# Designed miniproteins, single chains, continued (3), part 66

Each design is a single chain, and the fold is of that chain. pLDDT is the mean over its residues in the fold that is shown.

## One batch from the design tools (miniprotein)

Design m10273
Fold by ESMFold2-Fast:
Structure m10273 (fold): chain A 78 residues (1-78)
Amino acid sequence: GRIKRVVVAPEPGSGPPVPFPSPTLQAVADAVGARLSGRIEGDTLVLVPVDPADRPAARLAAGLAERDLEHMRAELER
């Protein structure tokens, strides 16, 4: 698979915009109430919280997404 890890960025809103999230990641973010964007760095999907207050929810979303990396890879890799 192309994506091996899901992490949360240390700074909110930093980095260029990405046409993201994937449908699976969007559903996970919605379920935990996280406001996220993301970027791909090599084999890592980096979640960027919109606000510092979203960071705990972003970490939860990252953990849930990483548990279903196979499904997420299918969406990102096709």
Scores: mean pLDDT 62

Design m10274
Fold by ESMFold2-Fast:
Structure m10274 (fold): chain A 66 residues (1-66)
Amino acid sequence: VKVPQELLDEATARLRAAGLDGASVVEEDGRPVLVLSEPIDDPAKRQRAVDVLLDLARSLGIAPAG
């Protein structure tokens, strides 16, 4: 599956707006991959990252994956 760059950029912007300044979403082997500059140790930030990824999965028409 190919992921549109527009959706990757949107997901990256949402993650950064949620306080994950070092986070980005890139396409790897036809799927979105979350890239972090450092691990998320804050449970609240981890939950926000999950919510953004679930929205991205919905936009791509695929089932959410944890």
Scores: mean pLDDT 72

Design m10275
Fold by ESMFold2-Fast:
Structure m10275 (fold): chain A 100 residues (1-100)
Amino acid sequence: SAEEELLKIAEKFVEEMKKIMLEDGIDEEEVKSISEKLLELFKRAIEIILKDPSKAEEEIEYLKSQVEKIASLLSEESREKALEIAEKWVKEVKEVVEKL
């Protein structure tokens, strides 16, 4: 289902972000806290998008802004990597939403 596909995309993205944050030397407890909050935001956005696909662009932009805030706390190298996986995430989400 579209819900299962979107959730898998979100979980994969959050896991990749966790690895980047840990490699950048962010504390394990802080990485866990940020990752849990990010996943909760993604789950909320998925519920909104599935109920009203016309809200997808707005929800994606909001999530992207939250990822950019996290990326701004990272080193230049880790920031570039985080933004690259975020761009890939946006593309994958849009491909699923277009089928709705």
Scores: mean pLDDT 86

Design m10276
Fold by ESMFold2-Fast:
Structure m10276 (fold): chain A 69 residues (1-69)
Amino acid sequence: SEALEKARQALTKAYSALLNGDKEKAIKYFQEALELAKDNPRLQKVAEYLIAKANGDEEKAQRIAAELA
């Protein structure tokens, strides 16, 4: 799916931004991936998890991680 390929590219860009310390840009790309992955529940949860981690929301991240296990 073209949408899934675009979601994968958005996740790659988000992770790159996160490694460079640009949390705002990382969150923007994670949100883009979430929108593109609306028909893929697992990828959607992964994007939500990474947004929670980028925001320092450890409680929310742990709840989502449990759903992914």
Scores: mean pLDDT 80

Design m10277
Fold by ESMFold2-Fast:
Structure m10277 (fold): chain A 94 residues (1-94)
Amino acid sequence: PAMVLLAEASSAAPITLAAGGSATVTFTLTAPRSARDALVIVRAVNVETGEVVATATATVDLTAGVPTTLSFTLTNPLDTPVTADVSARVYAAA
């Protein structure tokens, strides 16, 4: 089945990931409809290069109009620190 974007959020400011380090980022997502096992995709994008340096995925149950707070741990696999813009998108079946 086709997946549709229900909600998206971005971190308020870029985060700094130490070389080989991890950071926890928290997003609040509000979907316009309820969905079970909705797919959440989180991406950290290097502000200098525009390359994706870390991703995380999860599944979540969403209730229409109710804010859902989710936390993800992102790990920088590089041997250098990275300043990254982090965004989350949640998808459910159409």
Scores: mean pLDDT 83

Design m10278
Fold by ESMFold2-Fast:
Structure m10278 (fold): chain A 80 residues (1-80)
Amino acid sequence: MELRLELTPEQAAALERLKEMLLKLESDEDVAELIAFYAEVAKRLGEETARRILELAILEVGEEVSKELREKRKELLEKE
C-alpha cells in the first residue's frame, strides 16, 4: 500500500474535509453530505484522484481512532 501522497493544497483541503466528515458521521444527513462532497471532489479532481484521497482519509481516520483507543486503554490500566 502507498500511504504517502504529494498533495496539492486543493487535494490536501479535500482530504482534511473528508476526514472531518468521516469523524462526524452520526446521521443519514451526514452520510448524504459526505457522498455529495466526494462527488464534487471526483468531478473537480477526477475519480481516480478523489478515490485515492478518500482511501487516505479512511486510513488516517482509522489510525487516529486506533491511537485514541490505545491511549484510553493505557489510561484505564494506569488507574486500575
Scores: mean pLDDT 73

Design m10279
Fold by ESMFold2-Fast:
Structure m10279 (fold): chain A 103 residues (1-103)
Amino acid sequence: SEHLKKALEYENLANNTSLSTIKRAKAKILAAYHYYLAGEKEKVQEIYDELYSKRTSLTPYEQAAAIFIDGLLKESKALQKAAVEYAKLFDPDLANLIENLIT
């Protein structure tokens, strides 16, 4: 499907260590969103788990991604909206990106 192709493209960007942490976090959000629309719930869970794979504190961008992806996995519009409100505290463009992805 088109969503599966986009998910794979964004997942590749999310794993590209030459990109900024901000760009990689945005790519994780978009990858998880497109995997969710493709019905690939296991891939959405994998991206969520990878956010916690390092023994480092999450950046605000990774925290926004984690809240949004948890909202996809739990099918919770309230959690997806919470990610928007969290992102508004530090990056209005990220907040707008996430708001446009609410399912």
Scores: mean pLDDT 87

Design m10280
Fold by ESMFold2-Fast:
Structure m10280 (fold): chain A 68 residues (1-68)
Amino acid sequence: SREERIREAQEEYIRYVSELTGKEIKSMEEADNEVVRLVIEGKEELAKEASEKRRELAKKYGVDISEI
């Protein structure tokens, strides 16, 4: 279902942000907070990489980026 595809995209994004930051990320809220932290710390390229991954996952799972 679309709901299952959104969940799978979110789980893959959480895993990606965890690997990217070296932190244990357990939710989309925590993943989004870590991306905000990267921006605040001046790590714009890492934040951009996370945004690009979110876009890639939206395409991969056939969902809108706003649903992730």
Scores: mean pLDDT 87

Design m10281
Fold by ESMFold2-Fast:
Structure m10281 (fold): chain A 92 residues (1-92)
Amino acid sequence: MGIPAEEAAREALERAEEAERKVAEILAKGGPEARSEALRYLFEVARETGELVGFEAEDPWRALEIMRKETTTSEGYWMLLMAEAAILDTEL
């Protein structure tokens, strides 16, 4: 059995909040590499979170719907896009 949709969505939302905090910390350090480091981190965590929702959730479309209702961060939006891409990849 896969992960319940509500659990997968909650995990994704928690990761989005952590990613927002971590991205802010990376950017606060400053310097010429801060933005590229933040983008690399965000891309990796968004992809991993999207794959969790898209590949491991029992009802990935339901998990995606919960994420759409609850997400308020740019980081959460990236995770939402990666999750949708993962779902579509498994259906085609």
Scores: mean pLDDT 83

Design m10282
Fold by ESMFold2-Fast:
Structure m10282 (fold): chain A 73 residues (1-73)
Amino acid sequence: SAAIEELRAAADKELAKIDDPAVQARFRERVAEIIEWAQRLMETMPAERVLTIALFRLIAESTELFLEERRRQ
């Protein structure tokens, strides 16, 4: 769906901020989890609302991994 494509595009932009290949791999794994979760939520909620919630979750998880990467560099 268009919402899932938007979510994937946002994930790709966040992924570009991560330099460590191991952290990138972990983030790709988290993105797959978020997409699956969002697809399940779209069965009971409007896609636009699910996209908004999923984008906030994506940014939060991306930020957490980015801070972890910087702490270990």
Scores: mean pLDDT 81

Design m10283
Fold by ESMFold2-Fast:
Structure m10283 (fold): chain A 115 residues (1-115)
Amino acid sequence: SAVEEELKKAFETFTNSTNREERLKAATFLLRYADLDGDKVLSLEELTYLISALTGKPLEENRELAEAILEEVDKDGDGVIDREELGNLLKYFGIDASEEEVEEIWNSMEARKVL
């Protein structure tokens, strides 16, 4: 399928590319695909990798900062990002989303969950 080929290419780019912009684009595509489940937004591990890709520094150098951010976002420790936390997460990735945009993304995830 077309989606399967795109996922494979995105994962390959994210894993093998040395170019920060290419990795960020691939990570964003992978994030959007994960969102299609409607059950969860991101795992803490996935967020840590994306933060490291955004900064372009080794995972270990950003680990302490990433963990602090992720712990703050996942306040209840349920392992998922809720609606309010989604807005905060987007801001950390440099996306200053409006309340309306956050609601639209959340509602889109709920619609996919019903499917």
Scores: mean pLDDT 57

Design m10284
Fold by ESMFold2-Fast:
Order: structure tokens, then C-alpha cells, then sequence
Structure m10284 (fold): chain A 92 residues (1-92)
């Protein structure tokens, strides 16, 4: 089970990968702007879901505190919203 620092590092890695993929989709002329946004949002929401499951497992296993879990979830929510706002701005 991942520690707080390991979860944060894994989260950063997965979010960076998802952001790169979302930005590639945003620039894909094969799709409409609405389709690009939908795909980018889908990718970011999948990664958010996976990370939330890992956070839940870590707190249940006693590897992180409920306070640390809440802090990680708040960070994750803010980061995903930032990435979604960026994708929306680039498509507009």
C-alpha cells in the first residue's frame, strides 16, 4: 500500500500523463470542439476516479490519515478542475 508521499508522486505522474493526452486530443482536428472537450474530460475523470480509489485503500489500510486523505482529495479536485479549465480555454 502506498504512503502519502508515494500516493502524491503517483497522482502527479498519472495527472501529468492524462493532461498530456487531453492536450493532444484538444489539438486533434479529426474531432469537433465538443467531442475534444468530452474526450479530455473523460480522460481526466477516469484518472481522478482511479486516484480516489487508491486514496480510499490507503486510509483503510492505515497508511495515511483521514486528514491526509482529505488533503489529497482536495488537491486532486483542484488539479483536475485546473486542467479542465485549461482544456476548455484552448478549445474556445
Amino acid sequence: MLSYEELKAEGDRLLETAEKAALEIVNDDRFTPEQRLDIAEGLLLIVKGVLNVEIDRAVKAGKITPEQAAELRAWLDAKVEEMLAKARELIA
Scores: mean pLDDT 80

Design m10285
Fold by ESMFold2-Fast:
Structure m10285 (fold): chain A 95 residues (1-95)
Amino acid sequence: SVLERAEKLAEEAKEAARKGDNEAAIKQIEELLKIIKELASQLPVLKYTGYVLRAIGLYLDAERALKAGDNEAAIKQVDEMLEIIKEIVKELEKM
């Protein structure tokens, strides 16, 4: 499922961040952002815009945290992105 794929990507991103592999962490976070955009594209425009803007903000905050060596902050941003995916999946189940 998409949720299982997102959970795997989130765990891989957090593991890379803990190891200081910023390049691998950023790649996995970019894949999470892609999943958010693809899922949100099935929602009405206002909901799509809200989820995508929040996800972009989390992505930028995660990249800044990784560059600063703040692995804990980066991990928190990844967990927040996974929660957005869960929220979108739940919205799509109502349709």
Scores: mean pLDDT 89

Design m10286
Fold by ESMFold2-Fast:
Structure m10286 (fold): chain A 65 residues (1-65)
Amino acid sequence: MEGLEEARRYLENGDNEKAKELLRETEETGPPVASAGAREALRYVEQGDNDMAISIVRTTITHLK
């Protein structure tokens, strides 16, 4: 799931704006598991909890493989 993997890399690099764009795109266009994970991760980014957002993205990626 390229969008989630890219979003994780941007979050790890502190590029929250690009990460939020990719998470919104995945929420709108991804399969249900990816959409739900992206929505949850986006909420944590908006709260300033990047560590939790990264954790949610990583967990969602593992469920898609």
Scores: mean pLDDT 81

Design m10287
Fold by ESMFold2-Fast:
Structure m10287 (fold): chain A 85 residues (1-85)
Amino acid sequence: GTVQGGTVNVVVDGVGYRVGISALDGEPVAVTAMDEEGHYGSAAVTPETRAAKLELFQLFVEMGNGALVEASEGMAELTRRALQP
């Protein structure tokens, strides 16, 4: 299988988060998030979060590693879930 992934800087309510996304053969498998203070978390791919992970992966592919983007509602929710304890 082919692994592809990278990071996108996502702005949620004016606050920047570094969000990592990975996919195996085009299927999203993991997302990570880190806030400005260095708090780090990860979220598993679930059916509920799959669409937001695909959106993040598409943005990574289109805009490149380290791109800065305004969060959709799904991307914001996924980022919050990744940072929950």
Scores: mean pLDDT 71

Design m10288
Fold by ESMFold2-Fast:
Structure m10288 (fold): chain A 94 residues (1-94)
Amino acid sequence: DREKLLKELKERRKKAIEEHKEEAEKVSAELGIPKVSAVILIKAEELMEKEGMEREKALIYASALLLTGDEELAKKLAELDDAEQEELIAKLAE
């Protein structure tokens, strides 16, 4: 069961890199980051352009989606981080 989840994660990462192969290679080289990180940045940029998502939320969503394959969970994680950041800022402002 654990091996199946790891295999699915590995296949999801490989597929995402292959789908954005040329662009991921270029971004990876320009920024000096791994190809998987480049794919996350590319997906986040698409979300920002198409849906008007904030950069931080787009990055969290893209990362979570790649890791879990669950769009609903990825959206929930992105929203929760934003709420936690607002609570922390409010507490520090006291």
Scores: mean pLDDT 70

Design m10289
Fold by ESMFold2-Fast:
Structure m10289 (fold): chain A 71 residues (1-71)
Amino acid sequence: SMDDIISEAETRLQRLAAQVQELVDAGDYEGALRLIEEFTEEVRKTYPPEVAERVLGQLEQLRRWVLERKA
């Protein structure tokens, strides 16, 4: 169902955000940005447009957060 797809996407996004946080805390900003980019491409290829748009918006905010921490 769509609700199941949304739930899986949100769970995967939460795990990604935790991994990005760990990389940023370790000073690995390049690794964090690469991980976000890889997941962004996966989302574009895998999810229905409705789910993809929501997740991509959250990924762009996460990417911006990393860039602000890097500066």
Scores: mean pLDDT 86

Design m10290
Fold by ESMFold2-Fast:
Structure m10290 (fold): chain A 73 residues (1-73)
Amino acid sequence: MTPEEKARELNAEVGGKFYPGEMSREELLEFLKSQGIPDEVAEKVIDALEELKDKDPLKAGKEVYKILLDFYS
């Protein structure tokens, strides 16, 4: 699996769990850590989602993808 494929799959999983309101910040952090994402990167993902979720969900998804792609690259 390429870095791009890993970032895309995890971004889709995160979006599917976060936007319906099914996960708290703490639950999402633990989920990301279970996927091998270190705390620093996981916090960046959550911060991007919380900042942009109500303003521009598509931009939130793009920012999360960039953060994950940088980590996997």
Scores: mean pLDDT 76

Design m10291
Fold by ESMFold2-Fast:
Structure m10291 (fold): chain A 87 residues (1-87)
Amino acid sequence: MLTGEAEIRLIGNTVEIKFHVENDEEAKKIAEAVKEYLESKFPDEDFTIEIDGNTLTVTAKDRELAEKIRDAIIEFLKENGIKYKVV
């Protein structure tokens, strides 16, 4: 079970997640798992994923897709027992 808190921001058509976990390697593993989940759930949608340290940034083609992606990320975090905060 993953232990830590994720901060989720929606800015225009961009979703940013910061993972507050014990180390950067764990944060990167969580970010990579989220990336794989999103690519699997939205295979035909136009979005870009960037991972930098403990931060995952998803830029979608529009605000509506970004909101769907944010909601999917929240679902993933809940299913994996990760605490989250929407800011």
Scores: mean pLDDT 81

Design m10292
Fold by ESMFold2-Fast:
Structure m10292 (fold): chain A 76 residues (1-76)
Amino acid sequence: VSPENVRRVKEIREEARARIRAQAAAAGLDLSEETIEREATEAAIVRAHREGIPLSTIAEALGLSRGTVSRILRSF
């Protein structure tokens, strides 16, 4: 597992969080931390997989099982 890829996945998740918060603010919505975390995590999984990062690395970076990551990807 590449430390560089782990860092990249975490960067993608932080960018997704910032985007979700900005969109919520623009819409006048006060989203829960749980909702923001879920949306950011799902967006990060999809983006990281699209960039060619292995599922095992994505799972490790986000503290999830490989099975969870695979299931989320199948939902999209």
Scores: mean pLDDT 82

Design m10293
Fold by ESMFold2-Fast:
Structure m10293 (fold): chain A 65 residues (1-65)
Amino acid sequence: MKAAEDAKEQLERIAKKLGLDAKFEIKDGEIHVTVRGSEQDIATLEIAMATLSTVTGVKITLERE
């Protein structure tokens, strides 16, 4: 749980710096991300998600609005 919360906080900071409108939810130790924004900014966030998922072992799922 703490690893998922720490990863969520890092992703929220990245999304805010990119100016993305993003919602983050933790369900069953997984991070669910719903995002609206440009393809380029979303791609940057997806790279950050993949990196954090690999480092922490937390499953992160992205949905585009």
Scores: mean pLDDT 81

Design m10294
Fold by ESMFold2-Fast:
Structure m10294 (fold): chain A 64 residues (1-64)
Amino acid sequence: MSPEQLEDEVVERVQKLLDEGASTDEIFAFLQRKRAEMLAQGVPQSVVNRVLSRAVELIMERLS
């Protein structure tokens, strides 16, 4: 899976969780699981960090 595809998938899922009224704790629990899954699949940590940073930006923008 390309870094762009991973980012799109994670962002889309986070947007859906936010739209459903999920708590920050629930969304971060999802991100923690997704991080572990990506690392277990051999995705480079730099790519994982970029994907998670984009997701966190989206959460912070929505909560601001």
Scores: mean pLDDT 80

Design m10295
Fold by ESMFold2-Fast:
Structure m10295 (fold): chain A 83 residues (1-83)
Amino acid sequence: MVEYAKLVGRIFIQEMEEHREELSPEAQELLERLREAVDAGDLAAASRYAAELSKVLEEEGLHSLARGARTVAEILREAAAQQ
């Protein structure tokens, strides 16, 4: 599950980087924190940043990206609980 969660996180981060210019500075900072946490293998921190990113994206009207972030946060949270 950890390897799957890291893969899902990396794919999501790559998709978000393609939309970087559409992101607020707050969303960009959370995306950077998410990437750092995934790279460090800190799935608990990664889950937290993905959840915060989902909230910011939802508040900014980026509903599709917000849903993606929420799904990734849930996958990372479940993987963190199994460590």
Scores: mean pLDDT 85

Design m10296
Fold by ESMFold2-Fast:
Structure m10296 (fold): chain A 77 residues (1-77)
Amino acid sequence: MEEVEREIKKLEELAKKSTDPEVQKALQAGIDLVRFLAEQGRPEVAARLGREVIKAGENKDVEAMKEAIRRLTAEAT
């Protein structure tokens, strides 16, 4: 849980610093998925999701963020 909270904080910081609406939206989706998976009792998957979205967000790669979110959404469902 504490590791998941750290990943969420990093995603929130990236969203706050970003001026690109698509990047902000993708980062918010990442935050929501991380919280959802942690609440479902899967904090390891939540942390992995968070790290992939953070990496793509830091690189400002919107397509990489969308793909990371899609893959991990499929794993969450």
Scores: mean pLDDT 76

Design m10297
Fold by ESMFold2-Fast:
Structure m10297 (fold): chain A 89 residues (1-89)
Amino acid sequence: EPLPRVRVGVLLTDDAVIIAVNPAATEPVALVLASGSPEAVAANTAAAVPALKAAGVTRAYVGGGDSRAAAEAAAAVLREAGIEATVID
């Protein structure tokens, strides 16, 4: 099935948080790509949470590229913040 249109795209690495907002998207959905250590990605996800909430995000799809552990770490932080998070392979 087609993915919903994403309101926010997020790239998380060991040393960077990159956030792109699509103001034309009406669905409160983020796409999060996590690459790096689970610990650094968890910290950077926590730093991104205020921006995601300000953008109205309530659901996220999280991909880890080649690191499922990083994706799971990001998803756990999002869930603790009240954002529904689904890890995608």
Scores: mean pLDDT 77

Design m10298
Fold by ESMFold2-Fast:
Structure m10298 (fold): chain A 60 residues (1-60)
Amino acid sequence: SMSEEKAKLERKKAEMIAGVRPLTLEDLIQMLELMRRESENPEAKKALDATIEEIKKRLG
């Protein structure tokens, strides 16, 4: 569900900030997607969308 997904991403965000575990590319994509959804700044949303798509392209 959407609420479960958001809670999972928030937990990953907190763990990364605390240095509990290393960041993976999948974790980075999930973090960026969460930040995009939460951002009220249209320029930030565009930058995050471009970054997410670039990472996905490079992963194949």
Scores: mean pLDDT 73

Design m10299
Fold by ESMFold2-Fast:
Structure m10299 (fold): chain A 70 residues (1-70)
Amino acid sequence: MEYLEEVARKRVEELIKKKKLTPEQAIDEATGYAVEEYRLRKNRELTQEEYDELVKKASEIARKAVEELK
């Protein structure tokens, strides 16, 4: 899931460094953004289970990205 990680990390960095959001706001926003970008790239509908797994993975990546930016 290299693409999901790249998108989530870039979005966290943008939200914190350029938009000056709090870590919590950046995690929530980046999670939603990364999931939607990944869905669009797949060019197919995701099952509910696939969507739930992506949300979980994207939030974990976003949380780690926030810690790395501190």
Scores: mean pLDDT 79

Design m10300
Fold by ESMFold2-Fast:
Structure m10300 (fold): chain A 66 residues (1-66)
Amino acid sequence: SELEKLSEEYKKVMDEIAELWRRIRERGVVTPEDLERIQELLDKATELHKKMRELAKKEGKPFEAV
């Protein structure tokens, strides 16, 4: 379903954010480029989450935000 596709994409974005933070911690340094990329991924995650909520509403299913 479209909801499942959005959920998988959301998981991929969250995994990428986690990997970026892991690399930052290992380096011990945060660059402006790191922060820009993280912000881009957070914006994408927010949009995916909104789409998932709208699809859940359209399908009449309760969506519990965590």
Scores: mean pLDDT 80

Design m10301
Fold by ESMFold2-Fast:
Structure m10301 (fold): chain A 63 residues (1-63)
Amino acid sequence: MKPIPKEVEDALLRAYTQGAIDLETVQRLAELAANNEVEAAKALAETLPPEWRERILAALDKI
């Protein structure tokens, strides 16, 4: 997998450790971010709980 921006990596790791998202969602978001598929990553992030959705969207905007 291509390296992803640290801001995205940190946001995904925190959401996963808090039980807000599953490992499959972490892997999919990381894959989309690594492939520069930002709009698809944002669409997936919109399905997350509001607290984590906003944090992950903010991290994706830094790409």
Scores: mean pLDDT 77

Design m10302
Fold by ESMFold2-Fast:
Structure m10302 (fold): chain A 107 residues (1-107)
Amino acid sequence: KEELEKLKEKIKELLENTTDPRAKQVLEELLELLENEEELAIETAKEIVKLVEETKDLSREETIDYLAETIGVPKAALEALLKQDPTIDRLTLVALGVQAARGRRLA
């Protein structure tokens, strides 16, 4: 899809703008799956890009609330991440939140 190339470019942009190794791992794995045109990876990447845009003007705490309400990730899980690492950025919260909601732990 024409949209797939734009989506890959957006994920690469997010990857370049993060220093958090957790976000880097999620985005790098996602890019590899997108190169193979995997349907679930395409859906996951679209969700991450959309949620990053929708939360851009929110605090980290507001982002946690938004993710809990919109994708059903447990608020307590994201709050635990923030408590363990107070330097965690919004992008990392979105990436880990989407992976938790759709991935192996909470899918």
Scores: mean pLDDT 80

Design m10303
Fold by ESMFold2-Fast:
Structure m10303 (fold): chain A 111 residues (1-111)
Amino acid sequence: SAELIARGDALAAKARAEPAGSDLALTNYLFAAANYAEAGDYEKAVEVLDEAAARNAANPALKARALLMKARILKQAGDREKAREALAEAVAAAAGTPDEAAVREAAAAIE
């Protein structure tokens, strides 16, 4: 719906106004992606999640969380190969960090 796209756009704008690496920025990106996906705009949903992952290059936990949401959205869109790639990227981002086990468990639940 046009209303869901408008909500997604507003949430993405809020995310972009927050400092890179903030939990609030990530939360706004995740809600933006959810609104776009509910509207059926999987391209916009993936685009804002790729932006979230890039902005969190220095924070493995937040980057992994953006990539896990990307995998969920891609699976919902029917793109299982890209979903698997996003899961692998999420696990790789968390590798060697305290979050590795939690990210692997989340990835297994999405697959």
Scores: mean pLDDT 89

Design m10304
Fold by ESMFold2-Fast:
Structure m10304 (fold): chain A 85 residues (1-85)
Amino acid sequence: SAHELILRAIALALRAIGLEFEVEQDEALAKDEELRRKIEEARRLAMEALRLIDQGRLEEARETLARAERLLDEAERRIAEIRAQ
């Protein structure tokens, strides 16, 4: 439903904001341009999904949210890799 997609978009946006804050507090993470780019793109996609939902474009919103989630999963793996070094 549209309501479930809105909640998913909000959850992904909050996840991205949390990672942006984590990166800002860590000099090693802040220097990783690919990491910063993935988090920023994920936040943009979550916001774009809300716009698509408002327009009734629910299938495009689902695809956009799947891309945002993938980028956040990649960002979290990258953070783990940097911290394991």
Scores: mean pLDDT 89

Design m10305
Fold by ESMFold2-Fast:
Structure m10305 (fold): chain A 111 residues (1-111)
Amino acid sequence: SEETFEELKKEGVTAVLIVAGKDERSKKLAEEVKKLAEEHGFDVKVVEGSEVGEPLSEEEKKAMEEALKELAKKHKKILIAGSDGLSAHTAEEIAKKLGIEYVVTSLNELK
């Protein structure tokens, strides 16, 4: 995890949006990754994703958009780190529409 965070810093990443599924395992992983990212000096926001394979609600999409907008005010390049692919893809599409520079990874890569 330390090596991954150092590589992200070299790429100009200064913030992380964590998209965490509603299951307990995803929430626990998100909490650990948030702690590690903050310890490495990243600005972190956590938003809820859906259950695997289920569409995001309008409220969940709005929360993702608001989190991305807030991070983009202070950070040029943001990591989107998801516990599931569908919610992460939704966050990517929102970032593209907002013109935000981003990279994507799974939460498991950050551990």
Scores: mean pLDDT 81

Design m10306
Fold by ESMFold2-Fast:
Structure m10306 (fold): chain A 73 residues (1-73)
Amino acid sequence: GSELKKLTEELSKEVQELNDAIEKGDFETARKELEEIKRIVEKLKPYLTDEQISRIENHIKELEKKIEEAEKK
């Protein structure tokens, strides 16, 4: 139980830092935070159903798209 909670808290912090980096126009940092998010998600996979994993992977793709679209402005 505790590991899942810790990883979920770390994921939330990294998502917040990614959004903060996008707002600041720091796309290098945003991409580094995205890679850290992917790393945390790999550690979360043993605790999640296939459906939950699919949904999270779709959210990661949307975050990648958000960074790419923000870089164009």
Scores: mean pLDDT 82

Design m10307
Fold by ESMFold2-Fast:
Parts: structure tokens; C-alpha cells; sequence
Structure m10307 (fold): chain A 82 residues (1-82)
């Protein structure tokens, strides 16, 4: 299905997005591709909310995170793993 294809694409892109210095550009490209395909899913709604500045992802501790907080967390993780 189109939803399965989007989920697979997001899963495949996740390591590159986390490693990217421009997380917003990667997420925007995924949203644009999903919209061009006419896909509507929870992942697409999450991407719209994150790019609009709304917290839509929940941490392991159950705290809603904004895109800026995710960018900071991923940057910190990369620094610690380097």
C-alpha cells in the first residue's frame, strides 16, 4: 500500500536524517514527496506538525518534542557517539 511504502521510506531515511546537518530539509523533502503521491497517514500529519513548529513526537519518557528539540537531541547523540 502507499502507507506501507511511506513507512518503509521513512524507516530507510531515518539514519540519514539523523546524520544530516539539515534535518528540516530532509523532513520537508519527505513531506513534499508524500503530498505529491497523495499520501495521508499519521507520519504525514506528524511531518506537517513538526515543520509547523508543533510538538508531535514523544520521547521515551513520554514528553512531546518539537523539531528543534529533536535536532538538539540528535546532535547530542551524534557528538557522544563520535
Amino acid sequence: SREAALSAALAAAAPAIKASGDVRAELRALLDAAQALGLESEEVAMLRALLAGEPSVVSAEGVPLSLAQLEEAWARQRAEEA
Scores: mean pLDDT 59

